# Designs tried in a protein design run: designed miniproteins, single chains, continued (5). Part 31

Each design is a single chain, and the fold is of that chain. pLDDT is the mean over its residues in the fold that is shown.

## One batch from the design tools (miniprotein)

Design m17051
Fold by ESMFold2-Fast:
Parts: C-alpha cells; sequence; structure tokens
Structure m17051 (fold): chain A 92 residues (1-92)
C-alpha cells in the first residue's frame, strides 16, 4: 500500500541517520579516550533503535499505523542521540 511504502521510506531515512551517528560516535571514541565509555553507550542505544526501525519495516504491510508510530519513536530517540553526541564532541 501507499501507506506502507511511506513508512518504509521514512524508516530507511532513520536507518541512514542512525548509521551516520554510529560512525561519528566510533570516530569520537577512537580519537578521545576520555569520552569512549559515553560514546559506546550511545552506539548501544542507536543499535537498539536500528532493531526497532527494522521491526517497524516488517510491520508496515500488516499495520502501517503501528509501524509509523514506531518509526516516529525511533526518530525522536535519534534526535536525542544527535544532541548527546554534539555535547560529547564539545566536551572532547
Amino acid sequence: SAEAEEVRREAREVRERIEELKERARELAEKYPEVKEQAERLIEGLEGGLRRVEAAERLAETDPEAAREEVERVRRGVERAEEMLKKLEEAA
């Protein structure tokens, strides 16, 4: 359906953003040992978000509303993660 296609498109965008943030966090952890633990915890949270958005993509055909809500929840988590990463980059 068009609704399922929209959810899958949005989920793909969120997955791409998660991967970008994970790479930034890995680079930060490698360059600045002082923030390594915090960066690694951030990566763990982002990996959880990735699993949730992948589950939402599988749900999209059966329940596009529930899938969209999951993608939106993950998107909010990604926005918080990006702000945390910026603060860690600033502290390093």
Scores: mean pLDDT 88

Design m17052
Fold by ESMFold2-Fast:
Structure m17052 (fold): chain A 84 residues (1-84)
Amino acid sequence: AREAFRAAADELLRNVRDPEKLREAAARLAEAVAALAKTASPSEVAALVTGTAIALVGEAIENPEMTEVLNEAIKAILAAADAG
């Protein structure tokens, strides 16, 4: 679960310059977060999700044109963590 989360997070960060691929990667990461939330503690999920959200905010600062898609990704990841 953690390995799958990390792989999905890495894929998302690698695609921050492509809105279509970023949305697809965000959906996969949200699925990985939901799976992780079923097996990990709430504090562990929160720490991993927060770390990813901070990285995405950094990417939005460097790529302002991607801010809307990156905000959608952050919202989806947070919702997936709450749903698990």
Scores: mean pLDDT 75

Design m17053
Fold by ESMFold2-Fast:
Structure m17053 (fold): chain A 87 residues (1-87)
Amino acid sequence: MTEEEQKLMAEAAEYLNRAVRIANELSPKKAAEIAVQYGETLTEGLKKSPGERAKLVYETAKKLYDQATEEADAAREQARREAERAA
């Protein structure tokens, strides 16, 4: 594994940790679903070269992070609008 591949895998782990943290604010089930999808991607990556695996894992972790952030932002905006209407 090259230094670049190690860096991609480390960045993927950071994205996953942030995604799980954000998703857990919505529900523990949502956080578990993200962890399962990442685990499946790691398993799929074992069939590929180290470089292709690192890229796949990184892209998947980033997508899961983007998804968790978007869902959390939407939930917060909805709660804010409901609070404004209740005031």
Scores: mean pLDDT 79

Design m17054
Fold by ESMFold2-Fast:
Structure m17054 (fold): chain A 79 residues (1-79)
Amino acid sequence: SMKKEETELALSYYVYKANTEDREKYAEKAAKIGKLAGLSQETVDALKKAIEAGAVVVLSEQKLKEGEEAAKKFEEELK
């Protein structure tokens, strides 16, 4: 199971990627990660809607690196 801190880092990273690259793609990735982390379907749906509605995050360079590493762990489980 993923630690809460790793889940929060990965989700923040995907919100950042939704803001800067592809909102729809990274909103979907965030939803999949939420499910893998054991979040309820209601929470996952609310998270996806918030990202699609324009939720914004600003991350330091260090937090971007930490978030990318956390996201890679989830993406390996999605393969």
Scores: mean pLDDT 79

Design m17055
Fold by ESMFold2-Fast:
Structure m17055 (fold): chain A 95 residues (1-95)
Amino acid sequence: DELKKLEEELEKLQKELDEAIKNKDLKKLAEILKKELEVVGKYVDLLLAQTTDPAEKAEIERQFAAYKEKVEEMIKKIEEEKKSFEEVSEEFAKK
């Protein structure tokens, strides 16, 4: 039940992600990616709770750490682009 609920939440986030991309909404895209990272984290916690083999736990943690790093890098790039756009807009407004 819990895993199914997390899968349904991920499907909902994917639809929101598609809408944000269509609308070119970088702020909403970053927000959705942050939520997806939280949901995947909960899914990993459930897997770790069910795993008894220390080697399997280490592998799950390693894979999640790699995924988290990639998502955080993507969020950072999106937020940096948004900041540059806002700085240009601010400079134009002061003219």
Scores: mean pLDDT 74

Design m17056
Fold by ESMFold2-Fast:
Structure m17056 (fold): chain A 83 residues (1-83)
Amino acid sequence: MLEELIAELAEKAVKLPAGDRAAVLAMLGELLERLTGRRRVTADSSAAEVALAAYEAVLEAGLIEDTPELRALVAETLARLAA
């Protein structure tokens, strides 16, 4: 579920240094807003669908090219597809 995926990413973010943690949590909020606004992700959406929607939202915003922390976030989100 989207909520579970975001919670997992947030849990990993909490392990980061304080500055990086704040940045990643802010990006998680931004991605969640863009994801729910664009894809209409539901509780029944698979982890794969949520991960792809998050990836596309980041690509459309140009965030993957611009921000190293967002690249890391997308990589973790895509790793969810393999799990």
Scores: mean pLDDT 49

Design m17057
Fold by ESMFold2-Fast:
Structure m17057 (fold): chain A 67 residues (1-67)
Amino acid sequence: MSKMTEEQRKLVDEKIRKAALKDGIKEEDIERILKLRDELKELIENGAPEEEKIKKAKELEEEVEKI
């Protein structure tokens, strides 16, 4: 797996925020989605149990569907 630095993550997040805002998505919804994505990534990188990763991925999917 490729390791992403914290600095690279911030740059990617900034690009995502800018694109989503341009599409009319509210900033609060963008921040919530990015937070869930970061939590899921941390679970994957730390080798968390599969059930925890699935639960977090589902939470992320549900937030994206609300947009």
Scores: mean pLDDT 75

Design m17058
Fold by ESMFold2-Fast:
Formats: C-alpha cells, structure tokens, sequence
Structure m17058 (fold): chain A 70 residues (1-70)
C-alpha cells in the first residue's frame, strides 16, 4: 500500500472511533467533506501539507502514533 493509503485508513479509523461523519470531521477542520473522502481513499493531491498536518493533529495521529500502530 502507498503511504497515502495508510494515512487514509488511519484517518477513517480515528474518525469512526470518535463517532464522526466525513462532514462532521470536515466542519471541525474547516475543509470540505470531499477532501476528507479523498484523504480516506489515499488521495492527498487536493490537499496542502498544512491541511494534512491539521487532520492528523486533530485526530491525535502524529508520526510517533503512526509508527506505534505498526
């Protein structure tokens, strides 16, 4: 799997654990539900690095947390 697919899977799992829809998570982050859907599919292209960092930070997903999930 690509790193984007791993990130997407982790974002989806963390969002579901919080009981949030894609629209709910998007509203909390100030982005669109379509951007969340693309990230969860592993497509990071429509997002800036800052937006990706914001998503990961909000969900508590740091580089260390991503490594610890191995």
Amino acid sequence: MSIGQIIGAKVKAARLALGLSQADLAAKLGITAAQISNVEKGDLTPLSLAQIKKILSFLGLTADALIAAV
Scores: mean pLDDT 72

Design m17059
Fold by ESMFold2-Fast:
Structure m17059 (fold): chain A 68 residues (1-68)
Amino acid sequence: MNIIKVKDKDGNEAVLEILKVDGNFLTVRLLEGPDITLNSGKVLKKGEEATVNILDLRESLEVLSVEV
């Protein structure tokens, strides 16, 4: 299980859990922080699982730390 701490373009910090990796797609859960809108318009909501494109995630968010 991978936990990542991220920051968006507006300076919002969030904690994401990576649940599954499938090619270019990640299934993630937003554990902590506000709702995060990715560059594609995909919204990550606190407590919900979402499948996101890895490139969309990388371009939308700065990784601050990784915990395994």
Scores: mean pLDDT 81

Design m17060
Fold by ESMFold2-Fast:
Structure m17060 (fold): chain A 113 residues (1-113)
Amino acid sequence: SEEEMKELLIDFLDKVIEALKALLSQTKDPEVKKLLEEMIEYLEEVKKYIEENKLSAEEAIELVKETEEELLKKLDEILSLTKDPDLKEKIKELKEGIKEESEKLIKLLEEMS
C-alpha cells in the first residue's frame, strides 16, 4: 500500500537523520557542523514532501535514488573537510550504510509495484 511504502521511506530517513545527529554531537569543526545541519534540514524537507504528497512506487524509487545521490555528495564534502580520523571512519561507515539500505529499500519498493 501507499501508506506502507511511505512508512518504509520515513523509517529510512529517520535512521539517517539519527546517524547524522550522532555525528553532529561528535564534531567540533564549525564547517562540518554546518554541513551536517544542512543535511538534516534537507532530510526533514524530504520527509515533509513524503507526508504531504501522493507517491506511486515509481516516484518513491526516484525519490530514494535522488536522496541517496544528494546524501553521498554531501558526505563526500564532509569527508574532504574532516581532520578527525575517528569521525572520518564513522562518516565512511554511514556512506556505505546509506548505499546498502537504499539498495534494499529500492528492491522492496520494486516488489510493491
Scores: mean pLDDT 89

Design m17061
Fold by ESMFold2-Fast:
Structure m17061 (fold): chain A 94 residues (1-94)
Amino acid sequence: MSLDEILKRIKEIQEKILSEAEANKDKVDEKIQRVLNAIRLGAILSEEDVKILTDFFNKYSKNPEELIKDLEELVELQEQLPALVITDAVDRSL
């Protein structure tokens, strides 16, 4: 998967998570809001952030299993970004 494809997939997952939070906006507390702001800023999610979102989806979402799977994919893609950026730079240097 190319860097562009990974960035596109990250954006798609982020938009899906933010849409689910908007659908449940009356259940979003300050803790959830901080994690959602991190997603909006493209910040790398911590284990605590992932736990906060997982608990939120399990409690309020109609399809928590799908959203948790998307969240796990987002974390995996974020972990791959540093290695892919380095590889792309090396490939261009000859």
Scores: mean pLDDT 75

Design m17062
Fold by ESMFold2-Fast:
Structure m17062 (fold): chain A 93 residues (1-93)
Amino acid sequence: SALERLRAALAEFERASEGLLELIKKGGPVEKVEEELRRAERAWREIQRIVSAHGSELASLPEDEQRFLRRFGELGEKRLEELKKLVEEYKKK
């Protein structure tokens, strides 16, 4: 279902973000850091695609969940840009 796919994509975005930060913290390979960034980018695109394609189903969610999705949409793009900057800085080391 759209909700199951959305939850999976949200979890994937969070795991990729955490994995990327942990790899940078421990000085892991650049290739693995870039892999986690690509994972986060794919998850973000999937979230946006699901929200766009299944708006009617998502509109049936409780208001609290709808507010979370709106806030996540606004902050998610900023979070992804921050992760991209961290990767660029890490590659310069």
Scores: mean pLDDT 80

Design m17063
Fold by ESMFold2-Fast:
Structure m17063 (fold): chain A 88 residues (1-88)
Amino acid sequence: MSEAEKRVIEALEKLEEIAKEGGLSDETIEYAKKVLELLLKVSPSERVRELAKKTIEALEEAKKEGKPPNEEKDEEVKKLVEELLTGL
């Protein structure tokens, strides 16, 4: 397994944990979902695709809970999404 693939997996796991906590804006959730959907289409790694799918589900649950958005969490998610794009 490559070092780049390990970094993508770590970023996905961290993003899933933040999504489970909730407190993300609708815009941040939709942006993250678009990038994760791109990973599902282009990633050759079954592990990366599986984690991306789980993270999308966690983001959809966060949206349903409707917790007030937290700017620090939105910024952290945006940084993780940027890491995922760099790993592509």
Scores: mean pLDDT 81

Design m17064
Fold by ESMFold2-Fast:
Structure m17064 (fold): chain A 88 residues (1-88)
Amino acid sequence: MTNEQLLQSAILLLEEAIKSLKEGDIDTARTLVEAARRTVEGVDLPEEVKERILELLDKALESLSNGDIESAIKHLEEAKRLVREALE
């Protein structure tokens, strides 16, 4: 799989995670965020960009564990923005 395909897969996983959170399905969202995190770990990106995306995904997972859905969505949307910028 190419880096572009991995980044596109991460975007789709993050979009589905955000949708699941808005629909109240926290368990599905958590699984999708963990899948997105593993996908990003396998991507060839500048270290600073990769670490920033992983940090945001880790913060989203922490927010989900604390029941802070609004913060989780904000972190996931920011992570998705950085992944999309990496595709450009």
Scores: mean pLDDT 87

Design m17065
Fold by ESMFold2-Fast:
Structure m17065 (fold): chain A 69 residues (1-69)
Amino acid sequence: EEEFVKLIEEAEKGNLDALGKLSQYIAEKVREKVGDASTGEQATEAARYASELIDEGRKKAEEVRKLKE
């Protein structure tokens, strides 16, 4: 959770190692959410879920930054 938002922050700063770890984290979460079958519907849900994870992580990182002010 907190590690996820930190990975987003580091990746946005151009840390390629963090970008790689973030990609693995997202892939694992998408796999947990959509399961083993790969239908067109599940592919659409996977893409939407991945986008939501990134958006939520970015919003959470911004919230944490505001609290640290």
Scores: mean pLDDT 70

Design m17066
Fold by ESMFold2-Fast:
Structure m17066 (fold): chain A 61 residues (1-61)
Amino acid sequence: SLSLKERAAFMDALRLALENDGVVTDEQIEEIAKKHGLSLETARRLAEEAVALVKQWKADA
């Protein structure tokens, strides 16, 4: 299960993916990692999951 910090980071990534048509940049991933005190690896994984969810949502529409 996700920690509260991981959930908050995922929600930030999801918002960015929705605003940027399914794209979250490396710079934005670094900002999320720093903001929530997560490793870059964890932030990247969460961003990839958020992007996948947004792409799935667009495919179903």
Scores: mean pLDDT 84

Design m17067
Fold by ESMFold2-Fast:
Structure m17067 (fold): chain A 91 residues (1-91)
Amino acid sequence: MSKEEAIKKKIELLRALKAHLAAHVPDEAVRAQVVSLLDEAIKALEEGNVEKAFELEDQALALIGSDPAAEQALLDFLRESAKELRKKALE
């Protein structure tokens, strides 16, 4: 996989995660902050600022880990992503 292809895949993953968390995190303040951090991380990746994107992603993950409902939403996203990968492997 090329560096550019890897970055594009990472952007797609972060956009999907952002959409899932925006729909499933019940605390409005946590939801807004996580969505904002993920949006900034996506923008940094689009600009080629990989280091800045990882810093913003780490901040988002730390905030998710501080809220049990947000952590559960992340785990649900990872479970659904694993199911989709399994489904594609069996096609």
Scores: mean pLDDT 82

Design m17068
Fold by ESMFold2-Fast:
Structure m17068 (fold): chain A 83 residues (1-83)
Amino acid sequence: SLEERLERLADKVEEYVKQHPDDEKLRDILMDVSAALNAVRKGDLDRAIELVEQAIKNAREAGYTELVDELERLLKELRAQKA
């Protein structure tokens, strides 16, 4: 499910934060992904889309290409569920 994918991504980003504790952008990405997961759980797809878009921006600025790719796939799924 979309919730399971966001939960796994949040866990992955949390692991990156543990490996790179001085990287403030990773903490920002974790906050955005965690908030997006909460929004999906509440049925707020518009808010989840906004938060995933913010996470993509932060991941792109920080150069985490793998996170950008995973977040972009989640964004497509969120938009598909809203349509």
Scores: mean pLDDT 86

Design m17069
Fold by ESMFold2-Fast:
Structure m17069 (fold): chain A 64 residues (1-64)
Amino acid sequence: PKVVPSEEALKMAKEIAAEKDEEKREKLRLEMYLKSLEELLENTTDPEVKEKIRAGIESVREAM
């Protein structure tokens, strides 16, 4: 499938890499991970994999 924007994920990754503040870095990392899971969920058609991704999203939401 066409991965349109690595662009938003790349922007977040660069922001994390450029961030020197540990607290902000962790928050950005969680936001990027959540975004990646949401995009992966949209690009996944396998129902079992989708359920695992949804569980991952819930875990990240609890960590935030």
Scores: mean pLDDT 72

Design m17070
Fold by ESMFold2-Fast:
Structure m17070 (fold): chain A 86 residues (1-86)
Amino acid sequence: VEAGAAAALGTAAEAARLAAEGDRERAEKFVEEVEEAEANLDAVLASLDPETAEVARRTVAAAARAARLLREGRPEEAAAFAEAAA
């Protein structure tokens, strides 16, 4: 889960960077993936130890912040935030 969350955030950072360059289709896919991760977060966290759960929670929160910036039409800020959070 930790490795998967880190890989997902890395992919999200890449998608956000591409969106900053004008690829809005990848920005929309990133937002959808983050929404699914948020919806499933509680179930995932219930199966993890507290330390792993904290890492997963922080990763999803960072991705959610980047997704919100993308929805607001701020892909450059989203890319910078996702990159810093990865």
Scores: mean pLDDT 67

Design m17071
Fold by ESMFold2-Fast:
Structure m17071 (fold): chain A 74 residues (1-74)
Amino acid sequence: SSTELLVERQIRSAKEIIERLERDPKDLVVKFMAASEAIVLERMAEKYKDSNPELAKRLEETYKEIKEALEKAE
């Protein structure tokens, strides 16, 4: 579905940000991008929680990954 493709694109973008943060943990711009992305992932997970629980779980898992990457960078 178009929703599934949008969620997959968001997860891909988040994982690319995580990779960039892991390569340079001191990059403040990437840290702010990661923090912003975490908020988007959390809100999308809430939005799809009832209509598509599987997509919501994938978004929640990605949210946890980006939060962990941010904690390691601090």
Scores: mean pLDDT 88

Design m17072
Fold by ESMFold2-Fast:
Structure m17072 (fold): chain A 75 residues (1-75)
Amino acid sequence: MSREQIEAAIRGMRLAQEAFNEFLKEHPDVPSSYIASLIGTAIGTAMNAVEAGASEEEARKAALEAIRETYERLS
């Protein structure tokens, strides 16, 4: 991987963590069994958004939306 791809991946993972933390503030009672699916979705979405040239705000919002959609599907 290029340095730029590695840096984008690291940023995507950080933004996914930020989005997931925000989701936990909204849903403090989320089942532990859902966590792997929710964080995995957030990471994938944030990394894809960053690689596509999205801003950090756009990537974080996309990750948060993906978490919410996945949570609704699991509920």
Scores: mean pLDDT 82

Design m17073
Fold by ESMFold2-Fast:
Structure m17073 (fold): chain A 122 residues (1-122)
Amino acid sequence: SPIVLTQSGGGTVPEGGSATLTGKVSGTDLLDYILYWYRQKKGSSEITLLGSIDPSSGHVSIAPEYQGRLTLSSDPANQTAYAHLSNLQVSDTATYYFAIRKKGDDTTIYYGEGVDLTVVKP
């Protein structure tokens, strides 16, 4: 079966609020992959790595600039990954991407289609 990544959890959120982004995986076993979260701000060519999680160990790595406000988790039984971003700033307005890379294979990465998160002043 083809590997399919489905994303949700974008939308418009007030500054100071929080958002939970969801990535679902079908066609393969989530436990065989490392799970990644990226973002790209509007008008920027830069794609920024936010963090990664190993769903089999629960080991999380978060980029320094997001520490304390980004939480990554997974639910392997439901083939799902979560990125919870708190204390949202207007500068967090971006397209957020979920991606998976197979363990032991550095050449193959699958990307979700992305979800837009817009952070607005109240």
Scores: mean pLDDT 90

Design m17074
Fold by ESMFold2-Fast:
Structure m17074 (fold): chain A 60 residues (1-60)
Amino acid sequence: SEKKKKELLEKIDSYLKQGLLDEDTAKKFRKQVEKYANNDKKLDFLDSELDFEAALRARS
């Protein structure tokens, strides 16, 4: 859905600004969100992966 796509893109930008993602990881996630914009199951999976990456970076 457009709402899920928008929320994920905003979350990627937020995590990147907080230093919880590197630029390459953020670019990868943006491409995946665009690719799967109409697949809510894939967007939900990407949301979980994004949170996992941010949590991993926070521990480093």
Scores: mean pLDDT 83

Design m17075
Fold by ESMFold2-Fast:
Structure m17075 (fold): chain A 73 residues (1-73)
Amino acid sequence: MEEARVRAEIRDAETGELLAEVEARAVLENGEVVEEEEKLTVYADPTGKRVVAEIKAEVNGEKSEWVLEGVYP
């Protein structure tokens, strides 16, 4: 099985301030997630703010990145 690690940083889209961090670990088989664990750490209340989440994943040494933007409810 392959192990994946994901780190995401959630930032205020206006100020760039780090509001929260997500750390996740997953076990993959044939590129599919079969087990996962997630930890969320919140530094400031993102409620009602427009945020940008930058997600970085590493799977068996291979790296992928995603960017998501939205309003936190």
Scores: mean pLDDT 73

Design m17076
Fold by ESMFold2-Fast:
Structure m17076 (fold): chain A 74 residues (1-74)
Amino acid sequence: AHPVVEALLLALKTTEANNLYEVGVQFVKEVAEYLSKSEDPFLRELAKKIKEMLETLSPKELLEKLTKLLEELI
């Protein structure tokens, strides 16, 4: 599995477990921006999916759905 995906998944599970949804959303926004500039095409496509979820989902739904997506990638 990709180390970046594993690290992001661990961070998201931690924020969700502690009900830190606002902090989690801000973190995801910053990560998506960073990944969109990656040399890795996989990480750039992941950033696109994350940005789409940020525009369409509530904070809680975003963290829950993204966590499940990342679990499928590891």
Scores: mean pLDDT 80

Design m17077
Fold by ESMFold2-Fast:
Structure m17077 (fold): chain A 76 residues (1-76)
Amino acid sequence: MSDLGKNMQDQLKSKIKQDIKSGSKAAYGTADSFKNSKQLSDVGDYMKKAGDYADKGNIKKAIDYINKGRDTIQSM
């Protein structure tokens, strides 16, 4: 039962980890260039937390933090 569901969850987890790493690296790299940019630093923190939750298997919270990072970028 649910071998397909497990494979789909593992695939999504891997994809989310890749997307988080790409976003986090970009956000932190930009924040390092603009030391006074609190919003860019907040994006980096959200992406790092999303990665931590993804590693713990909490995909729903990982997605929530990705959305918070996206919303912060949109508010810039």
Scores: mean pLDDT 64

Design m17078
Fold by ESMFold2-Fast:
Structure m17078 (fold): chain A 91 residues (1-91)
Amino acid sequence: MEKKLKELQEKHAEIESLTDPRARVAAGLRVLAELAKERGDEKLAEAAELLARYFETGDLSDGRKGLSLVANPEEQAEALAALKRYLAEVA
């Protein structure tokens, strides 16, 4: 347990060293994808990888696919719009 906390803290420190908020979010999502795969949560892992790709490339189709795996259909469009607004506010 302690060893995994240290690994997460080290990865978090590297992510925080990034100056671009979008790059930090993408790096965090890739860490989440690794953790989800380790725990056998295939849907969360795939969603996190797609969302990380969206933040890296700006490809809206990846963002929509990622949200579709974790958000219900009624909230997907609103969640994506909120996420885009959050990035605009942080940038």
Scores: mean pLDDT 68

Design m17079
Fold by ESMFold2-Fast:
Structure m17079 (fold): chain A 69 residues (1-69)
Amino acid sequence: MELEEEIERLAEELIKKLNLPESELPAVKERIRREAEAWARGFRMPLGLGHVRVAALAVEIELIAEQKR
């Protein structure tokens, strides 16, 4: 549950920071989760808070880029 709590917290912060609608929360959470899992898998490491935090930064960059389209 600790990893899911961090994903939720970071997703909520991104929603507020980027002024996204609350309806986007599940999608942002899923993007963070998938990115974190991809990083952990690529390095053959167990999924950890570090992967989740890096994934959140990557998702923030992607969302900002998408808003400029």
Scores: mean pLDDT 80

Design m17080
Fold by ESMFold2-Fast:
Structure m17080 (fold): chain A 87 residues (1-87)
Amino acid sequence: SRAALLKRAEELGKKAAEYLKKGMEALAAGDYETAEKYFAKAFELMEEVVELLAPLVSPEEAEEMRKALAALKEKAKALIAETKAKA
């Protein structure tokens, strides 16, 4: 059902947020390899959320979700690179 898909997306979203937090903590500690691994896990879960929600929204909204995720991935890569360069 639509409600079951929304609940699943919420659960995956919460898990993605946990991985983002752990990635940021690792990045702050200078553990770039661990940060990259946690960010990768977070983005994998976010991609699953987008795919679950895409059929439930307009095509335009689905495109915006994918665009937002792509932008977030680029920002994370830039943040890691900038942090490494300053170390």
Scores: mean pLDDT 86

Design m17081
Fold by ESMFold2-Fast:
Structure m17081 (fold): chain A 89 residues (1-89)
Amino acid sequence: GHMSPLVTVEVFLERDGKREKVQKEKPEVVPLEEARGIVLRALEEALKNMDTRTGAEVVTRLDGKVVERVRVSFEAPSLDTLRVERIAP
């Protein structure tokens, strides 16, 4: 069998200075290519539930280690100002 890392993806929403964990993918042992699909799905769900006053952060871990953070926010109270930034671990 193939050895695959344990992948965990967590979504946090930030509103009015408060950070809340609102979406948590179950830990899964998956190939790294499938991990990207899980992260993209989590980002899509976060975007669907955001408004212009809400920020989001998606945190990806492999075997318990943070490997990627993606920050989603608005620069102004307008959907046209949506920013998606990859932050190093």
Scores: mean pLDDT 66

Design m17082
Fold by ESMFold2-Fast:
Parts: structure tokens; C-alpha cells; sequence
Structure m17082 (fold): chain A 78 residues (1-78)
């Protein structure tokens, strides 16, 4: 492996990436850029999938971020 990350460090990195993507998604929604928001939502979901594959489960923090992202996508369609 290139970094020698522990499972805890892998989880932290993916969660940090998901939080950054959620922030960018919110900014895109505020600008009315639905296409960009959808792109960040897709990237956020891929980070969650990678976390689950690498650690065998989604952390509670990752689930909370996903839940917020799903709610934002639903609200954007209203």
C-alpha cells in the first residue's frame, strides 16, 4: 500500500472527503446548479461505497452525511 493507512485513518479520510463533497453540493444547490449538485452527490455516494468496501461497513458519520445529501437532493427537486 502507498500510505499504510489504518482502518480508522481510512474511515476518517473518506468521511472528510464526503463532508467536503456535501459542502460543494450545498454551494451548487444555492447557485441553482442542479447538474453540479448531482455530480457532487454521485461522488459523495462513491466515497461511501469505497468506505464500505474497505472497512466492511458504513460508519455512523458517513450514514449521517449520506442522509443529509439525500434530503438535499429531494428538496432541490421541489
Amino acid sequence: GSTGLSPEELERRHVENMRELLKKMKEAIEKGDKATAARYFTALQLEAVALEIETGRLSPEAREILDEAFKLMEEMEK
Scores: mean pLDDT 83

Design m17083
Fold by ESMFold2-Fast:
Structure m17083 (fold): chain A 71 residues (1-71)
Amino acid sequence: EEEERRRRSRELARDIVVQLTVGIAKALGLPEQAEEIERLADTDPEKFVEVSDEVFAQFEADLRARGAARR
């Protein structure tokens, strides 16, 4: 069924996004933020998205500062 398949895809996508965001936060030296992201993924999805966006923005800024500019 399409609904069941969609739900499984969303669960997998969520787990992948959570693990990627946690990994990026740890790579940036933000272990406290990594712990918060992991907790928020299950308790507050809206705040999880907000904190994840901050981590990704910080990662992009770090890459630019190191000369790895995107085109």
Scores: mean pLDDT 72

Design m17084
Fold by ESMFold2-Fast:
Structure m17084 (fold): chain A 94 residues (1-94)
Amino acid sequence: MSPEELEREVALAMLQMTVAIAKKVVEKDPSKLVEEAELVAKAARRYAELVPDPEVRERLLALAEALVEAARAGDIEAFYAEAEAIVRLAREAA
């Protein structure tokens, strides 16, 4: 495995873990919605930097922005939907 491939696999694992933790934190304390969304968006943007396909990278960045906007609006259902879309797209791109 190349160093670049390993870095992408680590970033994908970190993104998946961050989403799983964020969902559990928000379930227990909805006041953490914006904080957790920003952590997920950061992990998604980091993974996007390592994705060679510019279309996939652009879509991941757009989903990360939509996730943060949903959280700022207090839309917990949209937060879950966007977080799941990010993980699905990231896994398909791997």
Scores: mean pLDDT 88

Design m17085
Fold by ESMFold2-Fast:
Structure m17085 (fold): chain A 73 residues (1-73)
Amino acid sequence: FERVQAAYAAAQPLLKKAYEYKKRGDDEKALEYANRALELAARQLGLPVPPRAKSWEEAVRRMEELLRAAVAA
C-alpha cells in the first residue's frame, strides 16, 4: 500500500513530462520520459525493470501491468 503510493509519487514528475510532450506532438520525448517513469516505478516497487517500450501504447500497457503486479487496485 504505502510502497505503491511512494512509487507512484516518485514517478509522477516523469509521467507528467511524458504526457506534456505527448500533448505537444513530441512522441519521441514523450516515450523517453515514459520509459524513465517505468524504470523508476519498477525499481521503487522492487519489481524487474521491463524492457524498453518502443511505442507510447506499449509504455502505457507496461505501466498498467507493473501497477497491477504491485496490487495497485
Scores: mean pLDDT 75

